# Designed miniproteins, single chains, continued (4): the designs that were tried, part 44

Each design is a single chain, and the fold is of that chain. pLDDT is the mean over its residues in the fold that is shown.

## One batch from the design tools (miniprotein)

Design m13507
Fold by ESMFold2-Fast:
Structure m13507 (fold): chain A 78 residues (1-78)
Amino acid sequence: MVTLSDEEIDDIVRGARGAIEKAEELAKKVPDYQEEVMKEIETLRKRLDEAEAARDGIGANAVLIQAAVLITSLKNKL
């Protein structure tokens, strides 16, 4: 597997954190789904924090992908 540098991991973590924040803002606009979506966002934040602490670029990238999918789902519900 390709080894990710610390800078690449930090970039992925920053991107994932931004995506989670975007999903949280969108969740506030869809009150019928807000509680379920906020629970998912909390899970993503915990996994991202764990990946950042472990310097796990693969884990951080998985969180980024999941947050992006959540954003797309929320946009489709608006």
Scores: mean pLDDT 82

Design m13508
Fold by ESMFold2-Fast:
Structure m13508 (fold): chain A 109 residues (1-109)
Amino acid sequence: AREERRRLILEAAEAYLILERAERHPSPLGEEMKREAERVLAGLPEEVREAGRRVAEMLARLARGELTAEQLGEREGWPEVAEALRAAENADVEAEERALEALLEAALA
């Protein structure tokens, strides 16, 4: 089901974000989290891992200020994510969830 695929892609994206953070900030806890993330990824299909990696890359670049909502919207199939992120900039958790949903939707396409 589409909802199940979305959940798996989100799990993959979270795992990749953990790996990126652990590489930037080495620590005993980070090493443990890295091993757990690698276990999660090993259990997922390659297609799901690739989609999750794309989502994680975009989120990491946004968090570092290396990518704006405008630049994200310039990518094919991601203009809805850019609009959702702009809406979420001064809004509540519901708007942030909407931005994440749009990003997951783009990764599924």
Scores: mean pLDDT 68

Design m13509
Fold by ESMFold2-Fast:
Structure m13509 (fold): chain A 82 residues (1-82)
Amino acid sequence: SHSERVREFAENQPDEEETVELIIEMLEELAKKYGLKKEVLEEAKELIKKNTEENLIKAEELVREELKKRFPDAELGEPAKL
């Protein structure tokens, strides 16, 4: 899932510029495939560029909420939820 990919990069990779660019690329692909609003995309990109785990998690949360709103049947996974 897209949210798992963002979290995995934030958690398992050092916060280097290549990792940040890869996460942004993933986000742009997600926006293209699911028709993410430009406002949400821009806010998430700003958070990712700050290159902290907290901001990356916040960006993932923002994107996940927008996707779930647009696709009620979509389940991208929730932290610690069965």
Scores: mean pLDDT 62

Design m13510
Fold by ESMFold2-Fast:
Structure m13510 (fold): chain A 66 residues (1-66)
Amino acid sequence: LTLEQLKEFALWAADRVPDPQVREELKQRAENAKTKEEAINALKEAVGHLTDEQRDELARRIEEAV
């Protein structure tokens, strides 16, 4: 995955975080990520806040992008 793709997945996940303060923080971390590691860290944090259905949808999107 490219940095751009990882940032898009991190933003997708962050947008679905139910807590508005955590959501805004993670969206900013995703948008400001300059390395794949930073984008992956934001994505992992956001995923911890998602429902099972949202995690399944994200996994499908990532699989289609590889």
Scores: mean pLDDT 86

Design m13511
Fold by ESMFold2-Fast:
Structure m13511 (fold): chain A 65 residues (1-65)
Amino acid sequence: SMAELRAKAAAVAAVLGGDPRYRAKWAAIEAYLIERGEAVTARELSETFDIPEAWVRRALAAVGL
């Protein structure tokens, strides 16, 4: 559902954007995840926001993305 996707996007954005280095990107990360949905990959998110792929992969895995 869209509600589940929004909750997952918010959770991932909070984990990644909660780091002071990426805080300015928080809202953009959340919006990107909502737009991309289940098709999102750790690599594309890592390249788009300049966040280490391993961190992105861990955050996505925690919510089943």
Scores: mean pLDDT 87

Design m13512
Fold by ESMFold2-Fast:
Structure m13512 (fold): chain A 87 residues (1-87)
Amino acid sequence: MVEEEMAIDPKVAEKLREALRKAGEVAPNDSKTANLITAAALHLVAGDPEGAIGLLREIVDIMEKNGAPGAEELRKLVDEAEKILKE
């Protein structure tokens, strides 16, 4: 059977799924952010939480630079996921 070493920590996975759902709800109608959301989801499925976090942070940065609503909520979810991953 596949070892859990190849699976993302369940706490990180849950927080990243929440972040992806939130990104889908609040991200701008822009092909760039849509592509970043898709890439982050693919990294999560591939068992790469660091890659998913990096891409979600890029979405947050784009939203904050553009003054888009929901950026703060998404940032909190991404920060929580990164904190859990580093613990």
Scores: mean pLDDT 77

Design m13513
Fold by ESMFold2-Fast:
Structure m13513 (fold): chain A 56 residues (1-56)
Amino acid sequence: MSEEQIEEIADLVAKEYGISKEHALGVVREILKENPKLSKSQALILALEKVREEQK
């Protein structure tokens, strides 16, 4: 996955939950570190789910 795609996912996650883009980038990078073969849509879904759990 390209850095541009990672940044786009992080921006969407940050906007959805009102968190910092830096925090969202960290979440996306951690997910991709564990699962480097994920598609852009799968990475977005997992990042949204992880942030949702953190906001509980």
Scores: mean pLDDT 81

Design m13514
Fold by ESMFold2-Fast:
Parts: C-alpha cells; sequence; structure tokens
Structure m13514 (fold): chain A 56 residues (1-56)
C-alpha cells in the first residue's frame, strides 16, 4: 500500500513523499496507530498512520 506523507516524519520521510506501508501496528487504537513505512531510498521508519494519506 502506498501513502503520501502529510507532514515531515523524521529524517527519512518529508512532507509530500510517497512511501510504502509495510506493516501496521493493529494492536494499537486507530487514533494512535503506528505503521512501518519504506521510502524511495529503501529506508524504513515508523510513522503515525494519521500523518499518511493513502494513494491509489
Amino acid sequence: MKARALEDIGEKVKKGDIVEILKEATWMPEEDRMVLVRNKKGEETAAPKKWLEEVE
């Protein structure tokens, strides 16, 4: 699943970047849920799901 970053998320993801969502922390409440994302460079980081917009 691909998503656009709505905000800067650390050093690896900047606002407007397209990232791939690899895993979702389904054990967390939806409002506080974290996801593991990978940027175009292949770097992985955790990101708040609420700061990502799914892209078709």
Scores: mean pLDDT 79

Design m13515
Fold by ESMFold2-Fast:
Structure m13515 (fold): chain A 84 residues (1-84)
Amino acid sequence: SELEELGKESGLSVEELRAFLKIAEIALERGIDLSTREGLIEALAYVLGVPVEEIEKFIKEGQASNPQEHMKKLAERLIEAIEK
């Protein structure tokens, strides 16, 4: 599977890759540019159902503490949001 190979190369699970694909689909439908920082934050905020300011705070806190742990928590929240 192409998703399994991408997961092995990127260190992401198939579930995390599906979450990213869902975000890309939503961004395309809403005209959000995922190639920009601003567009990525907007898409994440929309998928999670939170204000943009919460995503910006989460990213800032991750950069100041444990980025890997924060990224894992973000991935878990995204998976939960797309599964409901």
Scores: mean pLDDT 72

Design m13516
Fold by ESMFold2-Fast:
Structure m13516 (fold): chain A 114 residues (1-114)
Amino acid sequence: KEEIVKKLKEKFDELIRVTNQLIAELEAQGKTEQAQKIKDEVNKFATLFFYYEKYGFTSVKLLQKMIDELKNFKKLLEELKPEASPETQRLIDEAISLVDEMIKLLEELKKLNE
């Protein structure tokens, strides 16, 4: 359980770093609305993540809510990808990979707390 939480924190930190790079690239391209949508989704799951960290990732309902928010974020990233530049697509793919890894870790935590 502690090992899963440690990996989840590491993946969260990586996701924030990649997402900040993606936001910067979108803003540099004048895609301010797309950048804002990503910021909004990041703020939603970051708020949930900090709440879970404080309370030890034991609530099955809250873990499911975090999984649902990450799935919503993945959908947004997939919708942005087709018309993105190759560099932006690379950052989107990296973010999607990190989201998928976090979802798997959260589902493992959920099973341990069911």
Scores: mean pLDDT 82

Design m13517
Fold by ESMFold2-Fast:
Structure m13517 (fold): chain A 74 residues (1-74)
Amino acid sequence: MKAEEEKVKKVYEETYKETLEYLKNVVKTDPNGLNELINRGKELIKEGKEKNDPLLIAEGQGLLEPVKEYSLLK
């Protein structure tokens, strides 16, 4: 429904923004933080698929997409 689509977009955008801030401020001092974000993002997507919850999927994607761009060096 429309309200759900707006919430999905908001969760994705907010999570993406928070993840970028985390990567800018933390990953340069904690390389293990990158792996933690990847694991968390995958976990949220899995839970979202199991629960049919698009908000959890959006949150997981918002974590993984910034991390993927950051790790595209490998």
Scores: mean pLDDT 74

Design m13518
Fold by ESMFold2-Fast:
Structure m13518 (fold): chain A 84 residues (1-84)
Amino acid sequence: NRRLERVERLLEQIKDVDDQYVFMTMVRKAADIMEDQEMRDFAMGRIEELRDKVSDSAVRAARATAAQINEGMAYTILGMQRIL
């Protein structure tokens, strides 16, 4: 899965645990919209691993950000690209 490989590479570049949690929560929401079960399972697993290390502010930020994700944004998040 090319998208999963890209998401994994991007996650490795994120050094802050709070930022990793926000990113994984966005990926989970995008995967739900795109019906990508493999990506959803990956994101859910990482979210569970990070939960004990994450600040309350990051949890709130992740929830707010995920709620705003639409289909076009989901495509961009999973594709890690803009148009083209």
Scores: mean pLDDT 79

Design m13519
Fold by ESMFold2-Fast:
Structure m13519 (fold): chain A 94 residues (1-94)
Amino acid sequence: MVPVSVSPIVRSVRREGDTLVETREQLLQGSPGGIEDVVRMLAVSSGSELLSEREVPGESFEAVRKSNGKAKRVEVRAEMLPGGRARVTVTTYY
């Protein structure tokens, strides 16, 4: 099985009222199924309870999970891009 190629993480942190919000963005390259598997793995690793999951074939994948740990909530979103790429954003709310 050929692994999905992953870019370096681009990280930003902002405060929204009393909530600290961390966003981590990566670019993935590989087969659509391989990208989906990586996104699902990131979602599972980031939380204990799945709150919502949505897929739009060829366009987007989104999973929202209740955090298991210091964070209140983790959102994992993937946007499918041309050429076997996806932009994956992990947003963590503290």
Scores: mean pLDDT 66

Design m13520
Fold by ESMFold2-Fast:
Structure m13520 (fold): chain A 92 residues (1-92)
Amino acid sequence: IRVEVYATRDGVTRHVGSASFSSAEEAIAWARDQMLAVLAAGDDAIVRITTPGDEQYMQKLVDELVAALEAETGRHVSGAASGNEGVVAIRA
């Protein structure tokens, strides 16, 4: 599982970091912590997830990250899965 983290401010998107994980639990925990750090800085947070799994597996990962962020922040979180790619986004 590969996770790429981006921050957006005033229409400008920057790459914050990326990491690879063998477990979904570690990938989701790291992505959540990175997105929360981006939000704490006042930026919109975007994560792109890539895995060799099917779309059902990706949707599960996206749904878990969305649920974790919504529970922590009380904000709306957008999530979408397509094939082996997923995107999760939350606004500051």
Scores: mean pLDDT 79

Design m13521
Fold by ESMFold2-Fast:
Structure m13521 (fold): chain A 69 residues (1-69)
Amino acid sequence: GGSPPTPAQSIAAWRQMIDYARTFQNDVDIANIQNFVNTMSVHGNDDPSWRQIYNDMVDIINQYNQLRQ
């Protein structure tokens, strides 16, 4: 369970994670983003609102990994 996040909270979290990927290009940053994704998964990925935010965070991880190769 869990209450769905507001659009403002989702946008703020997404921007922060993108900022991490852009500014800090190191293994500590990817570990922090991965931990966030792991935390999101315990809220239930079967809820549409949580699924969207989870997918956005996964996309950021994928983009970060692609940039690092």
Scores: mean pLDDT 59

Design m13522
Fold by ESMFold2-Fast:
Structure m13522 (fold): chain A 75 residues (1-75)
Amino acid sequence: SLAEQVRQEIQQNIAEAQQGIATAKTPEAKALYQQALQLYQQLQQMVDQGNVPRSVLDQLRQEAQALIAQAKALE
């Protein structure tokens, strides 16, 4: 289902952020990965609650993706 696909994507994104924290070469990149991890964890909780507008979920996804991109650019 779509909901299962979204949950799997969030799980993969959490794993990516955790790997980024572990392998980051600079404190700045590590901080960005930590911020992204927090946003993905919030997104997971919101998806589990089921009562959050899709636009809010999409906004948080975009913000977390931007943080990951910034962290990778610093490395």
Scores: mean pLDDT 83

Design m13523
Fold by ESMFold2-Fast:
Structure m13523 (fold): chain A 90 residues (1-90)
Amino acid sequence: MEELLEEIRRLAREVALKEGMSEEEAEAGAEVLVGTLRRMAELAPSEELAEEILRTAVEALRAYLAGDMEKAAELEEKLIELGREALEKA
C-alpha cells in the first residue's frame, strides 16, 4: 500500500509539472490525491479492491505522462467507478 501511494505521489507531481503547474501547486495536488486514494483504499472491503484502486491510479498517471490521453481517460473513469464501489460496500 505505502509503496503504491508513494509512486502515486511521485507521478501526480510529475503530471502537474507537465501541465505547467508550479512546484508548490504540484506538491499540494499530489498530497490531496494521495490522501483521497489512501482513504478509498482503507474503506475498500477487500485488500484486492484496495490494490486495484491504487494500481489503476498509477496506470492512469503513467498513461498521461506517456501522452496516451485516451488510455488515461479510460483508466481515470475506471478509478472513479472503483472508488464508488469501495465507498458503497464499506
Scores: mean pLDDT 81

Design m13524
Fold by ESMFold2-Fast:
Structure m13524 (fold): chain A 74 residues (1-74)
Amino acid sequence: MSDEEMKEWIRTTLALFGLSATDEAVDLMVEFAEGDLKRLGELLEELRRRTPAGSTITVADVRAVIAEFRPRVL
């Protein structure tokens, strides 16, 4: 999956949750996922759980969630 396809997938998935995101937030999500759709899905699910419907996800929101993720070996 290309970075552009992943950005579109993120925006579409967030829209289904009643959410939007800044371009910078979407870029950070793609960088964090590193092509791993499972990792991306876990990130989006966590953002959905802590973000009220109708809200715009920002870089700060994404950074907060990323800080809680651990490597598989730690």
Scores: mean pLDDT 77

Design m13525
Fold by ESMFold2-Fast:
Structure m13525 (fold): chain A 90 residues (1-90)
Amino acid sequence: SAAQRQAENLLATLEITLKRLPTYSKEQQEQIAMGVIAQVRSLSKQLPPDLAAKVNKRIDEIEKELKEGKITPEQALERIKEILQEVIAS
């Protein structure tokens, strides 16, 4: 599906982003993570309603924990990687 292709492309980009993440400032890392969160939310609009709801709930929790400083940008991106892998497998 188009959504699966977009998830695969985003996952490939995310792998590169994770490798390069330590080269960015902490503020830049947070902005990068927020950008990826926005891309996943956009992708979720193309998913079946039940899967979209599950993805959005997990993304909302990641965004909240990131903004509250409970997780690092790296940890947020690693959790997003797991979500994308589940979308590709669906």
Scores: mean pLDDT 89

Design m13526
Fold by ESMFold2-Fast:
Structure m13526 (fold): chain A 89 residues (1-89)
Amino acid sequence: AATRITLEKKENGKVVAKGTLTVYPDGTARIGGITVKEEFKGKGLGKELAKQMVDEARRLGAKRITGSVDPDDEELIKILKEAGVEIEG
């Protein structure tokens, strides 16, 4: 069965960034649902979260990682591509 994990970043006990990682038994993984609160954008939280999600996917045996993200989030797309994630077109 696929393993689905929600990763969160917190500031003062409140969720300020989150994303969903799904790891499939065939060695693929999907990153999606990455959101950062507007007031916390530009602080590297999305970048940190994206890297943590990639690291967790690889730890769980993922050989191929795909990402579905907001196409207007150019910084996040760049970070994921540099981490070896294939952005879904």
Scores: mean pLDDT 79

Design m13527
Fold by ESMFold2-Fast:
Structure m13527 (fold): chain A 67 residues (1-67)
Amino acid sequence: SKEEIEKEAENYGVRLIVEEGLSPEEAARKAILKVAEKYGIPKEEAEKWFEEKGAREAIDLVAEKAE
C-alpha cells in the first residue's frame, strides 16, 4: 500500500542516519531514490520531485506511482 511504501522509505532513512551518519536531508533523499528504484520509478524523476517539492511530497508521489 502507499502507507507501507512511505514507511519503508522512512525506516531506510532512519537506518542511514543511525548506521552511516548521514544528515536527515541526505538520508531522506537517498531513501526516496532507493525506494523509487525498487518500485520501478526512474530515480531522475524521484530526485526532481525531491528538489521541487521536498521530501514529504516526493515520497507521496513515489508511493502513488508505485501502486
Scores: mean pLDDT 81

Design m13528
Fold by ESMFold2-Fast:
Structure m13528 (fold): chain A 112 residues (1-112)
Amino acid sequence: SKEEEIERAWEKIKEKLDQLVAEIRKSTGLKIDDESLRRLVLFLIEEYLLTGKVTREQARVYAMLFAKVLLSDEEIDKIIELVQKFVNTLSDEEKEAIRILVEHLVEEERKR
């Protein structure tokens, strides 16, 4: 089922995403909740996987949309750096898990 596919995708990537969220929090001091920061990070990873780059403007827009936060340029640069490093560690299975999770989040947003 679609729900089981999403659950399996989450199980495959959750530990690595939680480590990335913790590293971003440590490096930036951001007080955003973990769920909002995971959503932001998932969209930035997918953008990087699809296009090979993430711009400061894209990161700022995604932060406002998914985390309801205005990031400084310094915070954006640090997040982009950590996301780029993270993407280089991903297996094809983990990349597919991220795609499934982002597709689900986009569908949820469209219903609002």
Scores: mean pLDDT 84

Design m13529
Fold by ESMFold2-Fast:
Structure m13529 (fold): chain A 81 residues (1-81)
Amino acid sequence: SSDLEALEARARALGRRARELALSEEQRKVLDEIEDKALYYYILYRDAEAAGAPQEVRDALRAKFEEALDEMERFIDEVEA
């Protein structure tokens, strides 16, 4: 879907920014936890879309994936400041 494609593009952009960061060991651990959460919901959302799961399920998983990406973006913005 267009929503999945847009979120995939956003995730790729955030991943590129994250790779350029000079992080402390503590910051790396936080980012790894956020990235793991994003990957978990990405896989669930992608698979739900591919399977034609009920719209309510797809919307809930999309929202969780977006939430994880928002957390990732906030973390990157704070480190870059």
Scores: mean pLDDT 89

Design m13530
Fold by ESMFold2-Fast:
Structure m13530 (fold): chain A 63 residues (1-63)
Amino acid sequence: HEALIEEALERIREELRKEPSRERRLAIHRVFKEVSEAVDLDKFLEFNRRALLIHGEIEKEKA
C-alpha cells in the first residue's frame, strides 16, 4: 500500500502545479476516492495529511 500512496501523492503534486480548474478539482477528487477504496482509514488519514503538506508547499512556491 505504501507504493500506492506514494504514486497517489505524486499525482496530487502534479495536479496542484496546474492552474486551478474544475478538471483539476475532479482529478484530485478521483485520486482521493481511489486511495480511500484501496486502503484502511488510518492509511487514508496519513495520505490526507501528507497531501495537505504538499498543497501547502506548492502554495508557498507560487507566492
Scores: mean pLDDT 80

Design m13531
Fold by ESMFold2-Fast:
Structure m13531 (fold): chain A 76 residues (1-76)
Amino acid sequence: TQGTEDIYSLVLGGLEGGMTPEQIAEAVKVYLIYVYHVSEEKAQEIGERIKKLLEENKDKPPEEQAELVAELYREE
């Protein structure tokens, strides 16, 4: 629950701030490692999936992109 909300906020803030999909994926990876103690290997896999999702959905509103990433994280 908390993790999903935190990921949503991080992604939305990154998109509104003009960060690229790669930069947002890296920020989420770092956050997962240091805040939630996710392994580097798993955090990298999640980051790769987030990057792809954002690249495929660049034409959608930032709020919708952030929601898609949050749902992807919840389903892991």
Scores: mean pLDDT 82

Design m13532
Fold by ESMFold2-Fast:
Structure m13532 (fold): chain A 104 residues (1-104)
Amino acid sequence: RREEYIKMIRKLFPNASDEFIEDILTVIEPVENPSEELIGAVGLFLSVVPEEERKKYAEELGKAIKEKDKKKVEELLNKLTHVPEDTRKGILKILTEEIERLEA
């Protein structure tokens, strides 16, 4: 499974560092059968987080997704005040749609 996720991450994010891949894996590995769409949305979220905070955000996002806590995902994105509001709303929409699929 891990190697399949790494291959998918590298296809979606060809220039991803090993550290960035590990941060995405922190979020998605606890999820049963994460979709390509979820992996992409997680990568987009983490791509707008400052590198020095990315590991912490990955841990918090992973917990929020595991708990299916859409409000926590919104709160995490709202802390990223350097990111334009429309960009944050776009990421939130994709992540909440994927969480809703996991709830079904």
Scores: mean pLDDT 81

Design m13533
Fold by ESMFold2-Fast:
Structure m13533 (fold): chain A 71 residues (1-71)
Amino acid sequence: SPEVEKIVEETKKEIKEIASSLSDPAKMREEILRVVGRAVSRILELTGDEVLAQQVAGELSAYGQEEVARS
């Protein structure tokens, strides 16, 4: 879905900004967890697809872990 893709892309941009703006990895992880949870909730509201929402949660969490590791 183009709307789901937009949510994923915007959330990845937000994750990248968090990782580049904060110096504390623990605070980065906390803020990333918050924005991932928000994205997952929006996808569930939009699609009703729990499997898709869980897959996106995994993708965004993995992306966040990589961005924190690069910081």
Scores: mean pLDDT 85

Design m13534
Fold by ESMFold2-Fast:
Structure m13534 (fold): chain A 99 residues (1-99)
Amino acid sequence: MKSQILAETALAMALIAIAVVLTYDGRNPELERAAEHLQRAIEAIRAGDWEAAKEHAVEAARAAKASGDELAVKAMESAAKALEEAGFEEIGKAVLEAL
């Protein structure tokens, strides 16, 4: 349906915005790792590779938690919500569980 294409685009834009936030201060290697995995998750979603998308999204959440940055953790909570709202409930829940 047309709504699925819009949801996928909205999800990709939300995840890109979150990746930008995660790399904003540029000096924490765990935040860089979180942003890299989040970008790979977006690419996997667009390719229809849901297993790779889930794996990369979970690793992004773990990296954000390991950074000790509360804003990065909140950014990943927002990513999980965006995933659930776009219909990727299993991936969104896995991200929240990794936080």
Scores: mean pLDDT 72

Design m13535
Fold by ESMFold2-Fast:
Structure m13535 (fold): chain A 86 residues (1-86)
Amino acid sequence: SKAAKEAAVETARKYTEENLEELTKLYQLALQGDEKAEEELRKKVEEILDKAADAAREAGADTDTIIDSIGAASDVVKEKIDEALS
């Protein structure tokens, strides 16, 4: 549903903003070839996406809506990191 997808997007936005300094730092280090920073970045992004998926589930989303919501949440995370680096 639209409400479930909106809940996932808002959750991703909130947690990305709360962790933006660390995510941006890890992203910069990963771009420089720091494999440990890349791994830590991946884990933090996955944690945010898991929280977004949980928000969609709590809003009554079915499996297809949860998958779509994770995609939308991932886009929000990328946009926030890109904006911080611009």
Scores: mean pLDDT 86

Design m13536
Fold by ESMFold2-Fast:
Structure m13536 (fold): chain A 100 residues (1-100)
Amino acid sequence: MVEEIVEKLKEQLKDYPLSTDPDKYRQLHNALYQALKDIAKQNNWNISDSQIKRIATTGTTTALLLLQGHKFHNMDITEEDAFNTGLRIAARLLAKEVEK
């Protein structure tokens, strides 16, 4: 489940790069929110809009913090690792909300 969600998110977000630019970050956040919403709808999952928005915020914030660690704190993490980690966090949170 989690890896299937991650692969769907990667495909839907391929045109929305992770960036420290606020406008690009907002575009990525909005795209992730919409992608998560579409995945939930396609699977008929009963998740609130506010929960999906929280998941999108957690995923993009995690990706941004890791990207900042790479760029400004010489952390051994690539931009791709930062992006993929954010998506995996979002996927795990989405899966957790639908598992009982």
Scores: mean pLDDT 82

Design m13537
Fold by ESMFold2-Fast:
Order: C-alpha cells, then sequence, then structure tokens
Structure m13537 (fold): chain A 75 residues (1-75)
C-alpha cells in the first residue's frame, strides 16, 4: 500500500542518515555531519507539504530522532 511505501521510505531515510552521521563523526568531520542532517531536514520539509497530518507527525518523529543522534555525535 501507499502507507507501507511511505513508512518504509522513512525507515530507510532514518537508517541511512544515522549511518552518515556516525561515519562523519567517526572521521571527526562534525561540520559535515551537521551539513548532511540540515540537507536531509530540508528535503523532508519539502515532502511534508504534500503529506497528511498523520504522515507529517511520523516524519516529525524521524526528524527529531535524527537531530537527537546528531547532538549525541557532537557531544
Amino acid sequence: SEEEIFEQGLKYTEELTTHAIDTFAARGDLEKAKEFVERVEKELEELKKTLTPEQQKKLDEVVEKLRARLEEALA
């Protein structure tokens, strides 16, 4: 279903972005980790404009998780 495709897309986005954050952090490239997350957030904000309120909430939860992961990497 379209809902299943959306949820799978969010899961892959979270997993791949988390991997990118961890990879940049391991290299000491904290600024690149930050820039990568900022770009992902910008792309997700564009998608959010076309989503239902329920989908927007799920997307916001993923964004919050990515921000939290970035903060952990920067600490």
Scores: mean pLDDT 86

Design m13538
Fold by ESMFold2-Fast:
Structure m13538 (fold): chain A 77 residues (1-77)
Amino acid sequence: MISSKESDVEKLKKKLEELLKEYEKAEKEGAPLEEQRKILQDALSILSALISLGYEEYVPLAQELQQKILRLNEQLG
């Protein structure tokens, strides 16, 4: 059976990929650290949603993004 929850997961995964690509571009182009942090925060929100749905495979990535956000906060403070 096709599950609506599975379709939602596919949408979240696509959005996550888009945000990660946007972050890579922002970092490469030397975008303001505040913009880089916002993209990572948006990506972390998607990761939190996926983890809450039982996709524990995303926990390490969420931890990496949290560490990157922390480093950006230190650079901005």
Scores: mean pLDDT 81

Design m13539
Fold by ESMFold2-Fast:
Structure m13539 (fold): chain A 80 residues (1-80)
Amino acid sequence: SKLTEEARRLLEEARRARKEYEELKADPNADAALYAGAAIRVIGAGAEGMILYRRAKEAGDEEAARLALEAVRAAGMEEP
């Protein structure tokens, strides 16, 4: 479904954003603007994941809901 496609893309984005954030967090010479940008991307992916999870549950799309929830978890946020 379209929701499942969106959820897969979001999960990949959340994982990538989280990895970039953790790498910058571990780097004492990291550029502050890059670090802030990575943090914003992680927060954004988590928020989108929460919204998509709710939409998927309302639509009865269990696969999209599962993937959206994984995106929320990958972003380090609590489940909705």
Scores: mean pLDDT 84

Design m13540
Fold by ESMFold2-Fast:
Structure m13540 (fold): chain A 71 residues (1-71)
Amino acid sequence: SLVEELLLKAKEVLKEALEKGESKEKAFQRAREVLKPVPEEDQPKVEKEVEAYLENLLKYPSDDEGVRSFL
């Protein structure tokens, strides 16, 4: 679905922003921009999933060198 595709893209954008040395706040904001086309009723759900993804990236520093630079 469009929602699933945008969520996956938002997660990739979040990860890429962190790898480029942007703050977690800027990375999250970039992910939210990707999610703008998601229907308003689904916005809270997809935002929660992106937040959980960010928390998981910070939990598993071995998966991402860029993310480790912010811990």
Scores: mean pLDDT 74

Design m13541
Fold by ESMFold2-Fast:
Structure m13541 (fold): chain A 78 residues (1-78)
Amino acid sequence: SAHLEKGEAYRERGEELEKKAKEALEKGDIQTAIEYLEQAVRYYELAAKHYRAARDEASAEELAKRGQEVKRELDKLK
């Protein structure tokens, strides 16, 4: 379904942004890492919404939890 495909695409985008945030942190660029992590949260929330629309509740819960974990990481950096 279109919702499943979008959920997968948004999940991949969030994962890419988390990787970029980690690379920024390794370079000491905290502000750039914060920007990437804030974007990753948005993509994980979008992925969760699309998985839920596709009735894939397990994937929706996984991505919602991942988004909350990234939010906790953000709170530690601010």
Scores: mean pLDDT 89

